Designed miniproteins, single chains. Designs and how they scored, part 25

Each design is a single chain, and the fold is of that chain. pLDDT is the mean over its residues in the fold that is shown.

## One batch from the design tools (miniprotein)

Design m837
Fold by ESMFold2-Fast:
Structure m837 (fold): chain A 88 residues (1-88)
Amino acid sequence: IEKVAEEQIRRMIEAARRAGLSDEEIEELRRRMLKAKDQVLRSKETIEELNRQGGYDLGKAMAESLIRLDPEAEPVAERIRERGEQVL
């Protein structure tokens, strides 16, 4: 489960780097994603208890935690989207 979270963080960092974010913006994004991962893992036992039939997506939980538990991360996510549109 930690390995899946780390894989998603790595993928997001690569996407941010392709979008042309600065090193400072990338470090801030990584820090906020690690915080979101920590929050998800702290509630892991409760989540596994409720959804033991394997229906819970760790990636979705981490994304929801990033938006809901760390509102300062939302402007960074919007910036990535804006720069991504310039590449696409």
Scores: mean pLDDT 57

Design m838
Fold by ESMFold2-Fast:
Structure m838 (fold): chain A 68 residues (1-68)
Amino acid sequence: MLSLEELVARGKKLVSELLELTRDDPERQAEVLRLWQEFADAVAAGDLESAQKIVEELERLLKELKSE
């Protein structure tokens, strides 16, 4: 499991890349922003397990978008 600091840094990078890739796709961009909000809520609650799962979802979405 990544530390809280590593999860936050990784999440920020993933969200930044995803927002750039989805700038012309408002539905995908809304999904990225929703995942980021869920991540922020998990981090604020100290739920590192949920935060890590959301980072994994962001990584999966990034791979999907890069393959399209």
Scores: mean pLDDT 81

Design m839
Fold by ESMFold2-Fast:
Structure m839 (fold): chain A 94 residues (1-94)
Amino acid sequence: SNRDKVLAKVDSLMSPRLAEYFRRLLDEAQNSTDPSKKLQLTLQIAGMIALEMKKRNLSVDDIINYLTLLSDSLGLGDVQKKALINSMLSLMES
């Protein structure tokens, strides 16, 4: 599943403690019916993984691919997916 692919990448990039925290936030985001809370959690977890990928000097294409998989695991539509990717790329450039 897209979720399993996202979590495998998290486990490869993060410490066990940080990976477990990420997993809990991802579960909360996936189960949230409040759009505002879901958006806040989505931005938090996307920021965590994007910054870890930047620290490992992963390519922009790799980062976009993983953020796409994360968005799909969260059930985001194409407009929301594009907005998330653009926001995270901007965060990584600052």
Scores: mean pLDDT 81

Design m840
Fold by ESMFold2-Fast:
Structure m840 (fold): chain A 92 residues (1-92)
Amino acid sequence: AAAEREERLREALREFGEYAAEVDFYNYISVEYPEKYTEELEKKLDEAQEKGREAFERLRELVPDPERLRELLESVRPEIVEETLKRLEEFE
């Protein structure tokens, strides 16, 4: 029961971070490399934004305290930045 809720929270937080990094990556490409920002990347950005929104709504349901939710989101910010930079390094 409690362990299952904690696992769901960790999974939702991980998914949120992953999609947030993907959104940041596509946004960076659209600004810094507009000639490489294709219609296909625009579609991927839209899909990542929608999936990130779904993960965020699950987090809101699991963590009804707005202050605690903010702290959890802030705690994954360094990993989001790291993943975004990794994606940029691998982008050819």
Scores: mean pLDDT 83

Design m841
Fold by ESMFold2-Fast:
Parts: C-alpha cells; sequence; structure tokens
Structure m841 (fold): chain A 79 residues (1-79)
C-alpha cells in the first residue's frame, strides 16, 4: 500500500508539472504525455482502491486533488 501511495504521489506531481507546461505551451506531444499520465494514475488509483485500505484511498484522492487544483490555477492564470 505504501509503495502504491508513493507512486501515486510521484505520478500526481508529474501530471501537475506536465499539465501546467501544457497550459503555458500547448503541444500535441505534451497532450499525449498528459493522457498517458492520466491512464497510469487511474491504474494506480484502482490498485489502491482494490486494497480496501480507506486511509490509503483517502491519501490517493488528496494527491489527485492537489494536482488538479494546481492545473486549474494555471488554467485560470492563462485566461
Amino acid sequence: AEELLERAERLAREAARVGKEYIRNPSEELRERLERLQEELTRVFREIAATGDEEAIARAREYLGEALEEIKRAYEEAQ
């Protein structure tokens, strides 16, 4: 569970980084990278959910929420 959480955190941070870069400099390459990161994050989240560990699930949701909030803020700044 801890290893999956560490992976989820790393992927969420990378998704936020790539997402912010995409907002600043949109490109097909960055869009494809973001799509792959979303798929990998979804897979890891599903694996965490499958463990039934509610604490781990809550932490994974927190990492995803933080990443999405950072991307949303970058999008708002670009408008």
Scores: mean pLDDT 81

Design m842
Fold by ESMFold2-Fast:
Parts: C-alpha cells; structure tokens; sequence
Structure m842 (fold): chain A 79 residues (1-79)
C-alpha cells in the first residue's frame, strides 16, 4: 500500500544521499512528499518510527555535507 511505498522511497532517498546523487534525491523527495500527503498522521507516525535509525543517520549525513543544515538536523534529532 502507500505506506509501504513511502518506506521503500525513504530507503532509496537515503541511498541516493549517500551516493551524493542530488538529482535522484530531489526526484525521489518530491515523490515521497506527494505520497506522504496522501497518508494519515497515524500512518506517517508508523513510517517515522520504522525509519527512526535511518532518519537519524540521514540527518547526520546531510549535516556533514551541508553545514547550513546542521542546526536544523540537530533540532530534529533532539525532538
């Protein structure tokens, strides 16, 4: 279902980020945003919980390549 597709997209986004494939990351991010808009808040929370380790690693990785995002990444990791 849509929730499972969002989980798959999140993993692909992380892989694209690690590969530094900015174009692919942007395209997948748009697809994930559109898909997330179709899910309920409860479904989004379930996806977020399943991806907590990956999300943390992704935010730390992004901060390492873009210092301007470091403050935002720290705020998200603290929440």
Amino acid sequence: ALKERLLELARELFAAQKAKDRERFAALSEEATELAAQLSEAELEEVARALLPLARETLEYQASFNPELEAEARAKLAA
Scores: mean pLDDT 69

Design m843
Fold by ESMFold2-Fast:
Structure m843 (fold): chain A 86 residues (1-86)
Amino acid sequence: LTPAEEADVLLALGLIYQAIADIAVKRHPDDPEVIKEAIESLKKAQKLFEEAARLYREAGDDVGARQAEENIADTKKKIEELEKKL
């Protein structure tokens, strides 16, 4: 894979971890153990988006880097909101 293609895969994996967290919380919104596991999944998503952003920047893909940075910001906000429920 090229660095940009590797970044695309990492971005996709991050979105999967976000989806896992979103689905879990939607099904069990008041379960502290589910919320804690969702936070862990979101933290994994954040790390994947951070690595994707780095690879996009190294590849000179400004559009990809911006998308990854927006996903990092969204993930951080979701973690903060879930942590307030604990």
Scores: mean pLDDT 90

Design m844
Fold by ESMFold2-Fast:
Structure m844 (fold): chain A 78 residues (1-78)
Amino acid sequence: SLEEEIEELVKKLEEELKAGKITLEEAVERALEFLGERAGISEEDVRQAFEALRAGDLDRAQEIIGPRAERLLEEAEA
């Protein structure tokens, strides 16, 4: 399921962050790329969401990726 795939990705990214293999910024980029692909978000929207996150504007990033991606992220966190 998409929820299981998100959980697996998050766990893998967390492990790589702990090992110092990737930066927090890179982990966020990979997560957005995965969500865009799985949630049916366009590459353009994923790029804009990543730019918003780099600027520290989480609210804008959530607006760009849409309510569906936000709900999927909530389910992965819950």
Scores: mean pLDDT 61

Design m845
Fold by ESMFold2-Fast:
Structure m845 (fold): chain A 107 residues (1-107)
Amino acid sequence: SLLEKAKEVMEKLLEILKKYAPEDDYNRIKQLFDELLKIMEEIAKSTDPEEIRELAKKAQEVFLKIQDIIDEIMKKYNISKEVRDEIAKLFNELRDIFSEIIDEVLK
């Protein structure tokens, strides 16, 4: 399922971040991914287009928070270009999965 794919991508991102970020920063981003996954699950269960749009807005806000903290980690811990590119690739994959979930439920 798309939710299972999202979870797998989140787990890959967390594995990379665990290598480079201290525990506190890692735990912050893990909590945001847990929040994002819960919003995605609620979107997938909803049949109300208005509720789906409100949840999508909340998910976008969580994506921005995740991006901000990832950017902070990359600057603070001098992460290599190769690792930054892998993080960006996985994060874009997660955004694409989210977009696909929205498209499927808003048909």
Scores: mean pLDDT 85

Design m846
Fold by ESMFold2-Fast:
Structure m846 (fold): chain A 79 residues (1-79)
Amino acid sequence: GHRLEGKVVGVDGNRVTIELPVPAERILRVGDRVLVTSLTTGETYRGVVVGVDGHRVTIELEEPHNLKVGDAVLIETVP
């Protein structure tokens, strides 16, 4: 799987939008399963990519989360 560091730029319930240093479509596709790890708290969340738009990816997390706008996160793709 790929590993990408990004920044949370939007939170809407269980949907989080993350800005990546590269165009998101180069690595991620809608329907991809991912792990999102907060680099602030160390907590890891399971999710599914539901949107890709330029450098931004929107992920729907399967569980309640403590992610906030401005948080640094690591995204890992699950095979």
Scores: mean pLDDT 86

Design m847
Fold by ESMFold2-Fast:
Structure m847 (fold): chain A 77 residues (1-77)
Amino acid sequence: EEEERKKKELIEKATKYENMADYYKQLSDYYRKLADELEKTVSKEIAEKYRQLASIYEDKAFAYRGKANYYKKLAEK
């Protein structure tokens, strides 16, 4: 019972971090697409700022994905 509850808590943490990773991945994809459109229509300098922002969110997504995987492995023991 106690052990089962702890496994559920670990799975919940994994799910939370997966959702955060997906959120930041979508945000990264959005800003990357926006940067590509802005480069064609407005300014390479503005597009570069949005590409940098997309890269930051991609790094956050990667970090949260790593945390999710860590808790998944911990729950499977």
Scores: mean pLDDT 83

Design m848
Fold by ESMFold2-Fast:
Structure m848 (fold): chain A 93 residues (1-93)
Amino acid sequence: MPVIKAEDIKASGVGAKAKVKVTFENLERPEMASLVVLADGDKAIGKTVQGMVSHGDVVTIEVTITKDFGSKYTIYAVFPSYPMLTAEATIVK
């Protein structure tokens, strides 16, 4: 089953800049990903425009941390012609 996976977000705390790595797995074919979004509830706090993605591809999103350690962000990979994929990333020190 196609999935995205996110690494834990290593950050120094609230207000710090961090990078979130998102890996695409089990895509049977390359798919056009229009946008990868990192969300704090209903608010997009980080995003990157993406092109074609295949199994094993990694996308990096830069973010300013808005939550304390142990909290999670939701990641959405948005496709024009493919079902949206979701994951969570946990903030760690």
Scores: mean pLDDT 80

Design m849
Fold by ESMFold2-Fast:
Structure m849 (fold): chain A 56 residues (1-56)
Amino acid sequence: SMEEARQIAEEAAEKHKENPDEAARTAGERLRSLGYSDEVVERAQILAGIKALELM
């Protein structure tokens, strides 16, 4: 679901705050493992990166 993808992105940002590239990578890896589309993965990676920067 889109809610799950958002939650995963936010969790990745929390785990890798101050490291947007690692937050995006972690979110993308998890979502791909769950079978999400490339479009959803890309959007979630962007969200995770932005959230990680906000947590600096």
Scores: mean pLDDT 82

Design m850
Fold by ESMFold2-Fast:
Structure m850 (fold): chain A 65 residues (1-65)
Amino acid sequence: SMADAQAQVQQLTRLGQDHFRNGDFQSSQDHFTRADRIAIQSQMPFSMITDISTNFLHSSIHRIF
């Protein structure tokens, strides 16, 4: 369901941000990639995908929290 997928995406996005903040860039990218796949699988064609894309594409630096 959308609610379940939303919770998973939010969790993975937070984990990705945490890893990036700690300098674990590889783990960070993995978590953002996983969040994106869940969003695609759940067909979230609005703000959630935009947020994931922003974090994924611009995850390098100041956008992480």
Scores: mean pLDDT 69

Design m851
Fold by ESMFold2-Fast:
Structure m851 (fold): chain A 100 residues (1-100)
Amino acid sequence: TEEAEKAGEEALEAAGRAGLAAVRDAESATAGAGGALAAIGGGISAYLAAKKGDAEAAERGARAAAEGARRAAEAGGSEESRRAAEEAVEAARRAAEAAK
């Protein structure tokens, strides 16, 4: 549905913001790049799953995005990265609900 597509897009945008925040944290330290990549990948996965109406896969992607972003934030250590990770989880959960 159009709702699922929009929620999926918002999940991708939130995951992208989490990934970018994590990468900015990692810019001053080489540690955390893997977490940023995982956050971006999880967000994309959640978006694609939401478009297919696969709520379970969307939830899994959301979880992966949040975990990746938190890992990167722990390496680089910014409050913005942690908040962006939480927003990515919330947006992806909404995508999963809309896909149901």
Scores: mean pLDDT 65

Design m852
Fold by ESMFold2-Fast:
Structure m852 (fold): chain A 92 residues (1-92)
Amino acid sequence: MEKFIEELKKKVPEIRARRQKLYEEGKDAVLEMIKKRTSDPELFKKAAPALIAAYWLGVAENEIERILARHLMGKIEPGDVQKILEELKKLE
């Protein structure tokens, strides 16, 4: 368990960096549509997937942080492992 917790700690900054990049990409596309006063389908196609991916990376980051907090409290549960595996799978 401890080695796994250390690996999760290393994953958090990686997930955060990916989430930030995707969020900025989606945000910039939305801002471009507003500035040009257009609902350009190509900008929408870029914005929606990027923001959705950023959302799920945020969920993964939050679940990992929750598990790390529970580990510090000595209250980690087997079900938390399943959540980690599901969230990491969504990043691929």
Scores: mean pLDDT 70

Design m853
Fold by ESMFold2-Fast:
Structure m853 (fold): chain A 67 residues (1-67)
Amino acid sequence: MELKGEAAEAAKRAEEAAVLALNGRLSGQTAKDAMEEAAKAAEKAGDKEGAQRMRNGIQQLEDLGVV
């Protein structure tokens, strides 16, 4: 994983938000928003693979019915 600075912070927030959403403690929309921010930060940093990982996270939330 090649996330640095803002991208790394956004990815960490997205991961925590996803866990909270899976436990019903956070809106899935909020978790999806955090993952979208992480994907944007990764793309801006040139980390296409990091962005794809975030997209996979969004898909996982949708698959689990959280979003």
Scores: mean pLDDT 76

Design m854
Fold by ESMFold2-Fast:
Structure m854 (fold): chain A 96 residues (1-96)
Amino acid sequence: SPKAEKLKAIAATVLAITLAGMLFQSELQGNQETAALIQELNKRIVQIFREHNFDIDKVIQELEEAAKKARELGDTETAKELDLLIVYLKDVKKRI
């Protein structure tokens, strides 16, 4: 539906802006491990968009794995931001 396509486009934009912001902050703080994690996450999400259209379930799985890795790195703030994106995308999925 046109409404579902618009919600997917908004979700993709929110995801892109939020990940770019997290990357910028990790680079400014000199947190190279978190920066590398967010770069790899972004690469995987872009690949999902190219190969599977906007498969929200696959994107959520990648965010969940990245949040787990952020916690293993001791970066609890990045993990919390990723958890909030997961909550947001789960809400978007319910509306599509």
Scores: mean pLDDT 87

Design m855
Fold by ESMFold2-Fast:
Structure m855 (fold): chain A 82 residues (1-82)
Amino acid sequence: SSLEQAVRSALLVFAKKFGLSTADIDAVVAELAALADDEELQRTTAFLLAMSMEPEGYSEEALERAPLSPAVKAVLRRYLTA
């Protein structure tokens, strides 16, 4: 879907900027798509792009405060701290 492609693109931007592996991105997108509806995938995309604009990148505090479900946060935490 177009939303899955948007999440994939946001993950690629974040991964390339902060030196994370891109090998698992398609698996992460599939996990997020299984857990999140369209509105939450849009919020996830916005969160990833916002984090990509920050000099420090990933922040546990920012993830915890994000308007995302615990299940989506768990997937992002696992990938973004790998």
Scores: mean pLDDT 85

Design m856
Fold by ESMFold2-Fast:
Structure m856 (fold): chain A 87 residues (1-87)
Amino acid sequence: MMKEKAEIIKETSLKLINGTATLEDLKKMVEAMLELIVAKDEEAIAEIKAFFAELQKEHPEVTLSEELKEMIEEAVAEMRPKAEALA
C-alpha cells in the first residue's frame, strides 16, 4: 500500500503550497513519510523525491511561512515516539 502513502504525501504537499493544509494533514504526511522510510520502499521514495524536485523547479520562489514551519515541527514532534516504536 505504498502508493497510497506516496499519494498522501503529494496531496498534502500541494495543500501546503496552496496554504490549505491543516495540522491533521501534516500529521498524515509525516506518518506516511516515516512508514515509507521504515519500509525502505526505494521506488516510492524516489517518486516522492522526483515530485518535490518538480515542485521546486516549477515554484522556486515558493517558501514555507513561519507558521507552516512551526506546524510541520509540531507534527514531527508528535510523530517522533511513533517513529521510534516502528524502528
Scores: mean pLDDT 65

Design m857
Fold by ESMFold2-Fast:
Structure m857 (fold): chain A 69 residues (1-69)
Amino acid sequence: SAAEHRALQAEARRLILGLISREGLSVREVGEIAGVSPQTIRRITAPEGEAPAPSTATLRRVIAALRAH
């Protein structure tokens, strides 16, 4: 659902931005931890409506990888 997709993107964004803030990591380094391209990380952190969001499956994989870090 759109609501589920939006919630997953918000959670992924929160985890990415928190990791950058706490550990001083670049978008590239977060991508390496998450197992996705820097472009995918940029799409997740883009303002709402500015970039096409990744799929629900990709968002779940990113969240799982960052939570395991």
Scores: mean pLDDT 83

Design m858
Fold by ESMFold2-Fast:
Structure m858 (fold): chain A 66 residues (1-66)
Amino acid sequence: SREALVEAAAELILEASNGELPREVARALAEKEIDVVRTTPESELRGPLARRIWELVQEYEAGRFA
């Protein structure tokens, strides 16, 4: 589901922040980053976090996200 995708992406953002962000903020950033990743060419993705979120989006769109 979209909620599962957002939670997974938020977890990656929290890991990258070393736990310094509130979960609410991480979820808001996750929703924004998912939309950015969906509209950005793979070659223009910046850093390992954006690529991991892109991989989650590909799994979600393929129907393989639980």
Scores: mean pLDDT 77

Design m859
Fold by ESMFold2-Fast:
Structure m859 (fold): chain A 100 residues (1-100)
Amino acid sequence: DEQFRELALAFLDEMAALAEAEGKAELARQIRSLKRALEVASPEEQLKLLAMALSLGVETLSREAVEAMLAKARELQKQLPAEHQAELDRMLATAERALA
């Protein structure tokens, strides 16, 4: 879980930077707030916060930025224990389907 926390925090930093690059200042602020919450979150809360961030990104970012975000999330998934990989796969598959 500590490794997942560290990877999730790094991912949220990248997502906030992507939001800022697209001029989505409010999204970047929301992602940074979720990052602060994730720093002290339980494992169950960490997954919920990450899902919330992914949902906000899909709704707010350009298609190209969402594709880049999902690709980075897939790389994060490969580095997680099998149980967390399955949960993240479900979330990412839902987001990817929204782009089709």
Scores: mean pLDDT 80

Design m860
Fold by ESMFold2-Fast:
Structure m860 (fold): chain A 64 residues (1-64)
Amino acid sequence: DVKKKMDELFKEVKEKYLKEGLDEKKATEKAVQKVTAELLREIGEEIDEELEERRREREEEERE
């Protein structure tokens, strides 16, 4: 559940930065950036894994 992971990560990152002395606005901004980057990474990994599985099954030689 990507949404649940996103909410959990957001809370963890925000609380961590608040504990480090950042104000709520800055902590929230950093949490949003971190969550967004993590989501993009997870989506990219899923796509890359699916593509790699298919390419491993059928090796392709590509030239420019």
Scores: mean pLDDT 71

Design m861
Fold by ESMFold2-Fast:
Structure m861 (fold): chain A 83 residues (1-83)
Amino acid sequence: MSDREVAIEAVKKTVKELLGIELSDEEAEKIVKILEENPLNFELVAEKLSELLGVPVSVEQARKIALEVGVEVALARIQRALD
């Protein structure tokens, strides 16, 4: 699985757990792009996610999404190196 595919799955899982929203692949891919274009700017990520999803997303929730996606991608890279 590519880093992009891992990031998409991690976004879907984390958004469902934190916000109760089930995302399409296209919506999850847009969120991955927002995270990639706005590293460590969690205030801007929260604003962009709130606009995209039509629900209020807090800075804390945006930070949790970004961290979880980063962790899952890092773990997948490690697992591929061990295979």
Scores: mean pLDDT 83

Design m862
Fold by ESMFold2-Fast:
Structure m862 (fold): chain A 109 residues (1-109)
Amino acid sequence: SLIDEAREELDKAGELYNEAVKLFEEAMKSPVEKRKELIEQGKKALDEAQKHVDRATKLVEEARKSGAPEEEIKRLEADLKAVQDGYDEAKKLFEETSRKVKEEIEKEK
């Protein structure tokens, strides 16, 4: 069903942005050269997470238009919002981590 497909996309998005967060956190504890690699890996995970969020958003809209039960739609919309909020937090961490690494590299010159 569209609801099941949306839930699968939300689960994949959550797994990917949580992996990105772990990579960014590990980067901050790692030497500068390893930090660059971990941040790049985390960025790739965030880019993939965004695709799953976008797919989930479309599937939720389609499920609503198809006349799916209102209670199922409400729960799905709440889950979508939670995943969107989690993605936004992971993206903010990426931006902060990337800035700190850039500042550290510049100081080493």
Scores: mean pLDDT 85

Design m863
Fold by ESMFold2-Fast:
Structure m863 (fold): chain A 107 residues (1-107)
Amino acid sequence: NEEEEKKKRKLEYEIERYKKMTPEEIEKERENGARLAGGFAREAMEAGLSAEEARELAERMGMDPDIIEAVEEAVANSKTPEEAYELAEKLMREKFDKRLKEIEELK
């Protein structure tokens, strides 16, 4: 299964990368991811894109799957671009925290 192999390779890459990072660098990446997801969700909604169209655009741009999921959910569940920004940041931080915990448990 090609998807399972890609997920495994990405997880292995993330484990090795986080082993070399300081706590400050990890926090910076967390906040950068949140801002990226928020900004994209806001701009997609301002452009009148549906949640599915925003997801497709993020996929074509090669964005991280966690960012893609956060953007889609934020656009689907928000009435304004500002709400989409705040929701996407929150969702991305939650996804990052869950992912980091999984990586730490595999060390």
Scores: mean pLDDT 82

Design m864
Fold by ESMFold2-Fast:
Structure m864 (fold): chain A 68 residues (1-68)
Amino acid sequence: MSKEELELEVELALHVMNAAIAEKSGDYKTAAEHYEKAAEIATQLGRSDLAEEFRKKAEEMKKKYEEK
């Protein structure tokens, strides 16, 4: 693992953690933003399956906060 890959892996983990915390607290807007960032980083890491899962989660979160 290169220094660049390690930085991306740490950033991915932080965004996933922040998204999960925001989701549990009902802050769906913040959760959506973090899931979108996680999807971008997962794509850079070549983890297309994870990127797809995070994009889907971001869409679910957007649906929740845009309901009003």
Scores: mean pLDDT 82

Design m865
Fold by ESMFold2-Fast:
Structure m865 (fold): chain A 70 residues (1-70)
Amino acid sequence: SEELVKRLDKKAQELLKKLSPETRQIVLDAVAGLRGERKPSPEAQALIDRMLDEPKTLTEVLEELIKKEK
């Protein structure tokens, strides 16, 4: 449902705020790359490759990045 999509987007936004500005930019670049909006950076491409190799949701990827930064 649309409510679940909005909830997932809010959770992703809250998780993005917990990341450093540099890591947030890499995640946003990876999302834009997956959508075909621009060429990703090498760091963003590595994140895309991981997401395609193992089926992970955006929230799972964000939680892993937060854990790695701590």
Scores: mean pLDDT 68

Design m866
Fold by ESMFold2-Fast:
Structure m866 (fold): chain A 100 residues (1-100)
Amino acid sequence: SLEELAKKLQEIFLLVEEALLAYTEDHDFDAARALLEEVIELAKELEDEEIKEVVLEMAERLLAILENSDGDTVKFEAEVNKEVEEMKEKLGELLEKLRS
């Protein structure tokens, strides 16, 4: 259902925020990586193939940003926030199409 999809997307974005905080506040690379891997697993459970592809692509880019951060948590935060905002806009458009 659209309501269940919205709840799963909310959980995914909360995990991304938790991953961001784990790395930027706690400097815990392994925790941040594990949380982003959990995002990938939750994304695989999404029923809508178009939204699933968009979320998986975001999660893969976020993992790449983490792997290439080289301990630069400030750069990581800036790149993650940019990616998340762009994906929220794209997902919002797709959710409106499903509502129609």
Scores: mean pLDDT 84

Design m867
Fold by ESMFold2-Fast:
Structure m867 (fold): chain A 70 residues (1-70)
Amino acid sequence: SSQAIVDEALAIAAKPETKKVLYQGEAEERARKEIEAKYGVETAPVDPPFELTEEELEAIELMAEGVAEV
């Protein structure tokens, strides 16, 4: 479910390394751009190195926006 994905993304964000990036906002956007680049470059027929579903991407974005704009 979407909630499960959000919860998992939240667990990743809870890590000390990730929390610093998300807190800065700009660093988080750059990291998200890299994730989107890998997702957008998904021209491989199967099993990309970093597989993110649309829900997972939305969960990460929601986390980022929640931290910055809540």
Scores: mean pLDDT 53

Design m868
Fold by ESMFold2-Fast:
Structure m868 (fold): chain A 70 residues (1-70)
Amino acid sequence: SSRIEAETELARRAAEEMARAARERGLSPDQMREAGEIGAGIMRHEGYHEEAAEAFLETMLRLAEEWERE
């Protein structure tokens, strides 16, 4: 549905913003992975769609891997 798509897109952008802030603060890739898991858990608890929670976590994990390879 369009609501799930909009929520998923906002979740990806939120993850990108959070990852950027984490990197600027000097957090490790592992700390960013942990933040991704915590954030996805909070989204599920708050009643967000599973697709949005998964998109948030996937984006955080992908960015952590990319930064770890730098």
Scores: mean pLDDT 87

Design m869
Fold by ESMFold2-Fast:
Structure m869 (fold): chain A 80 residues (1-80)
Amino acid sequence: EELREETRRIVEQLRARAKELGVPDSVIAAIEGGVILAEFYRLRGEEEKADRVWDGTIKLAEQYNPELAAFLREERERLR
């Protein structure tokens, strides 16, 4: 329950920051889905799959805005 609450907060912060940075809504949705999927794999103990999804999600964010990618890297570390 606590881990799902933390994931929800990250997604809400991600959406707010990405909109402020001018990232397209379709890309924001893809990044949100990536964060949710990565944390879902992590909750199931599938750490390698979680890491691959996080890596792909951060790379997608970096293509649109490096500050958004930096935010996602920081949040990924905090979830450890």
Scores: mean pLDDT 81

Design m870
Fold by ESMFold2-Fast:
Structure m870 (fold): chain A 65 residues (1-65)
Amino acid sequence: SAASEAGALIRMVGLTVDGKLKSVTLKGDTIYVELALKDKEEAERLKKELKEIADSMGYKLVVRE
């Protein structure tokens, strides 16, 4: 809920380095994320975390496999 843009970006970079995200792209008001995971339960949890990150920055989220 805190609008810490730097903290949110660091979190997304960490997820990418951990191999959970293939790509993160910011375009306009939307964050586009490609997941590295095929497990549905892990993907759902990660989507929820990504939504909280995007919401904290005031951005929309689009997620793909």
Scores: mean pLDDT 72

Design m871
Fold by ESMFold2-Fast:
Structure m871 (fold): chain A 74 residues (1-74)
Amino acid sequence: MLRELAEQAIAAADTSKAEAVEYLLRLGEEMIRRGVDPSEVAARVTAIQLLLVAGDVEAAKEALREMVEEVLER
């Protein structure tokens, strides 16, 4: 479920960048399976991954939440 993967990514972001990125990539794959445009997913996932690598954890969590909310509202 998209929300579950997002919650796992958000929780992991406080502890392990590697785990957060793993859940983020799995979330992106699941979004594509649900019919979200692969280019849109790649752009959003890359942006969030860069925030996580830069240590902007709160910005990454917010972007992750927004991404999932937009997909679930469709």
Scores: mean pLDDT 80

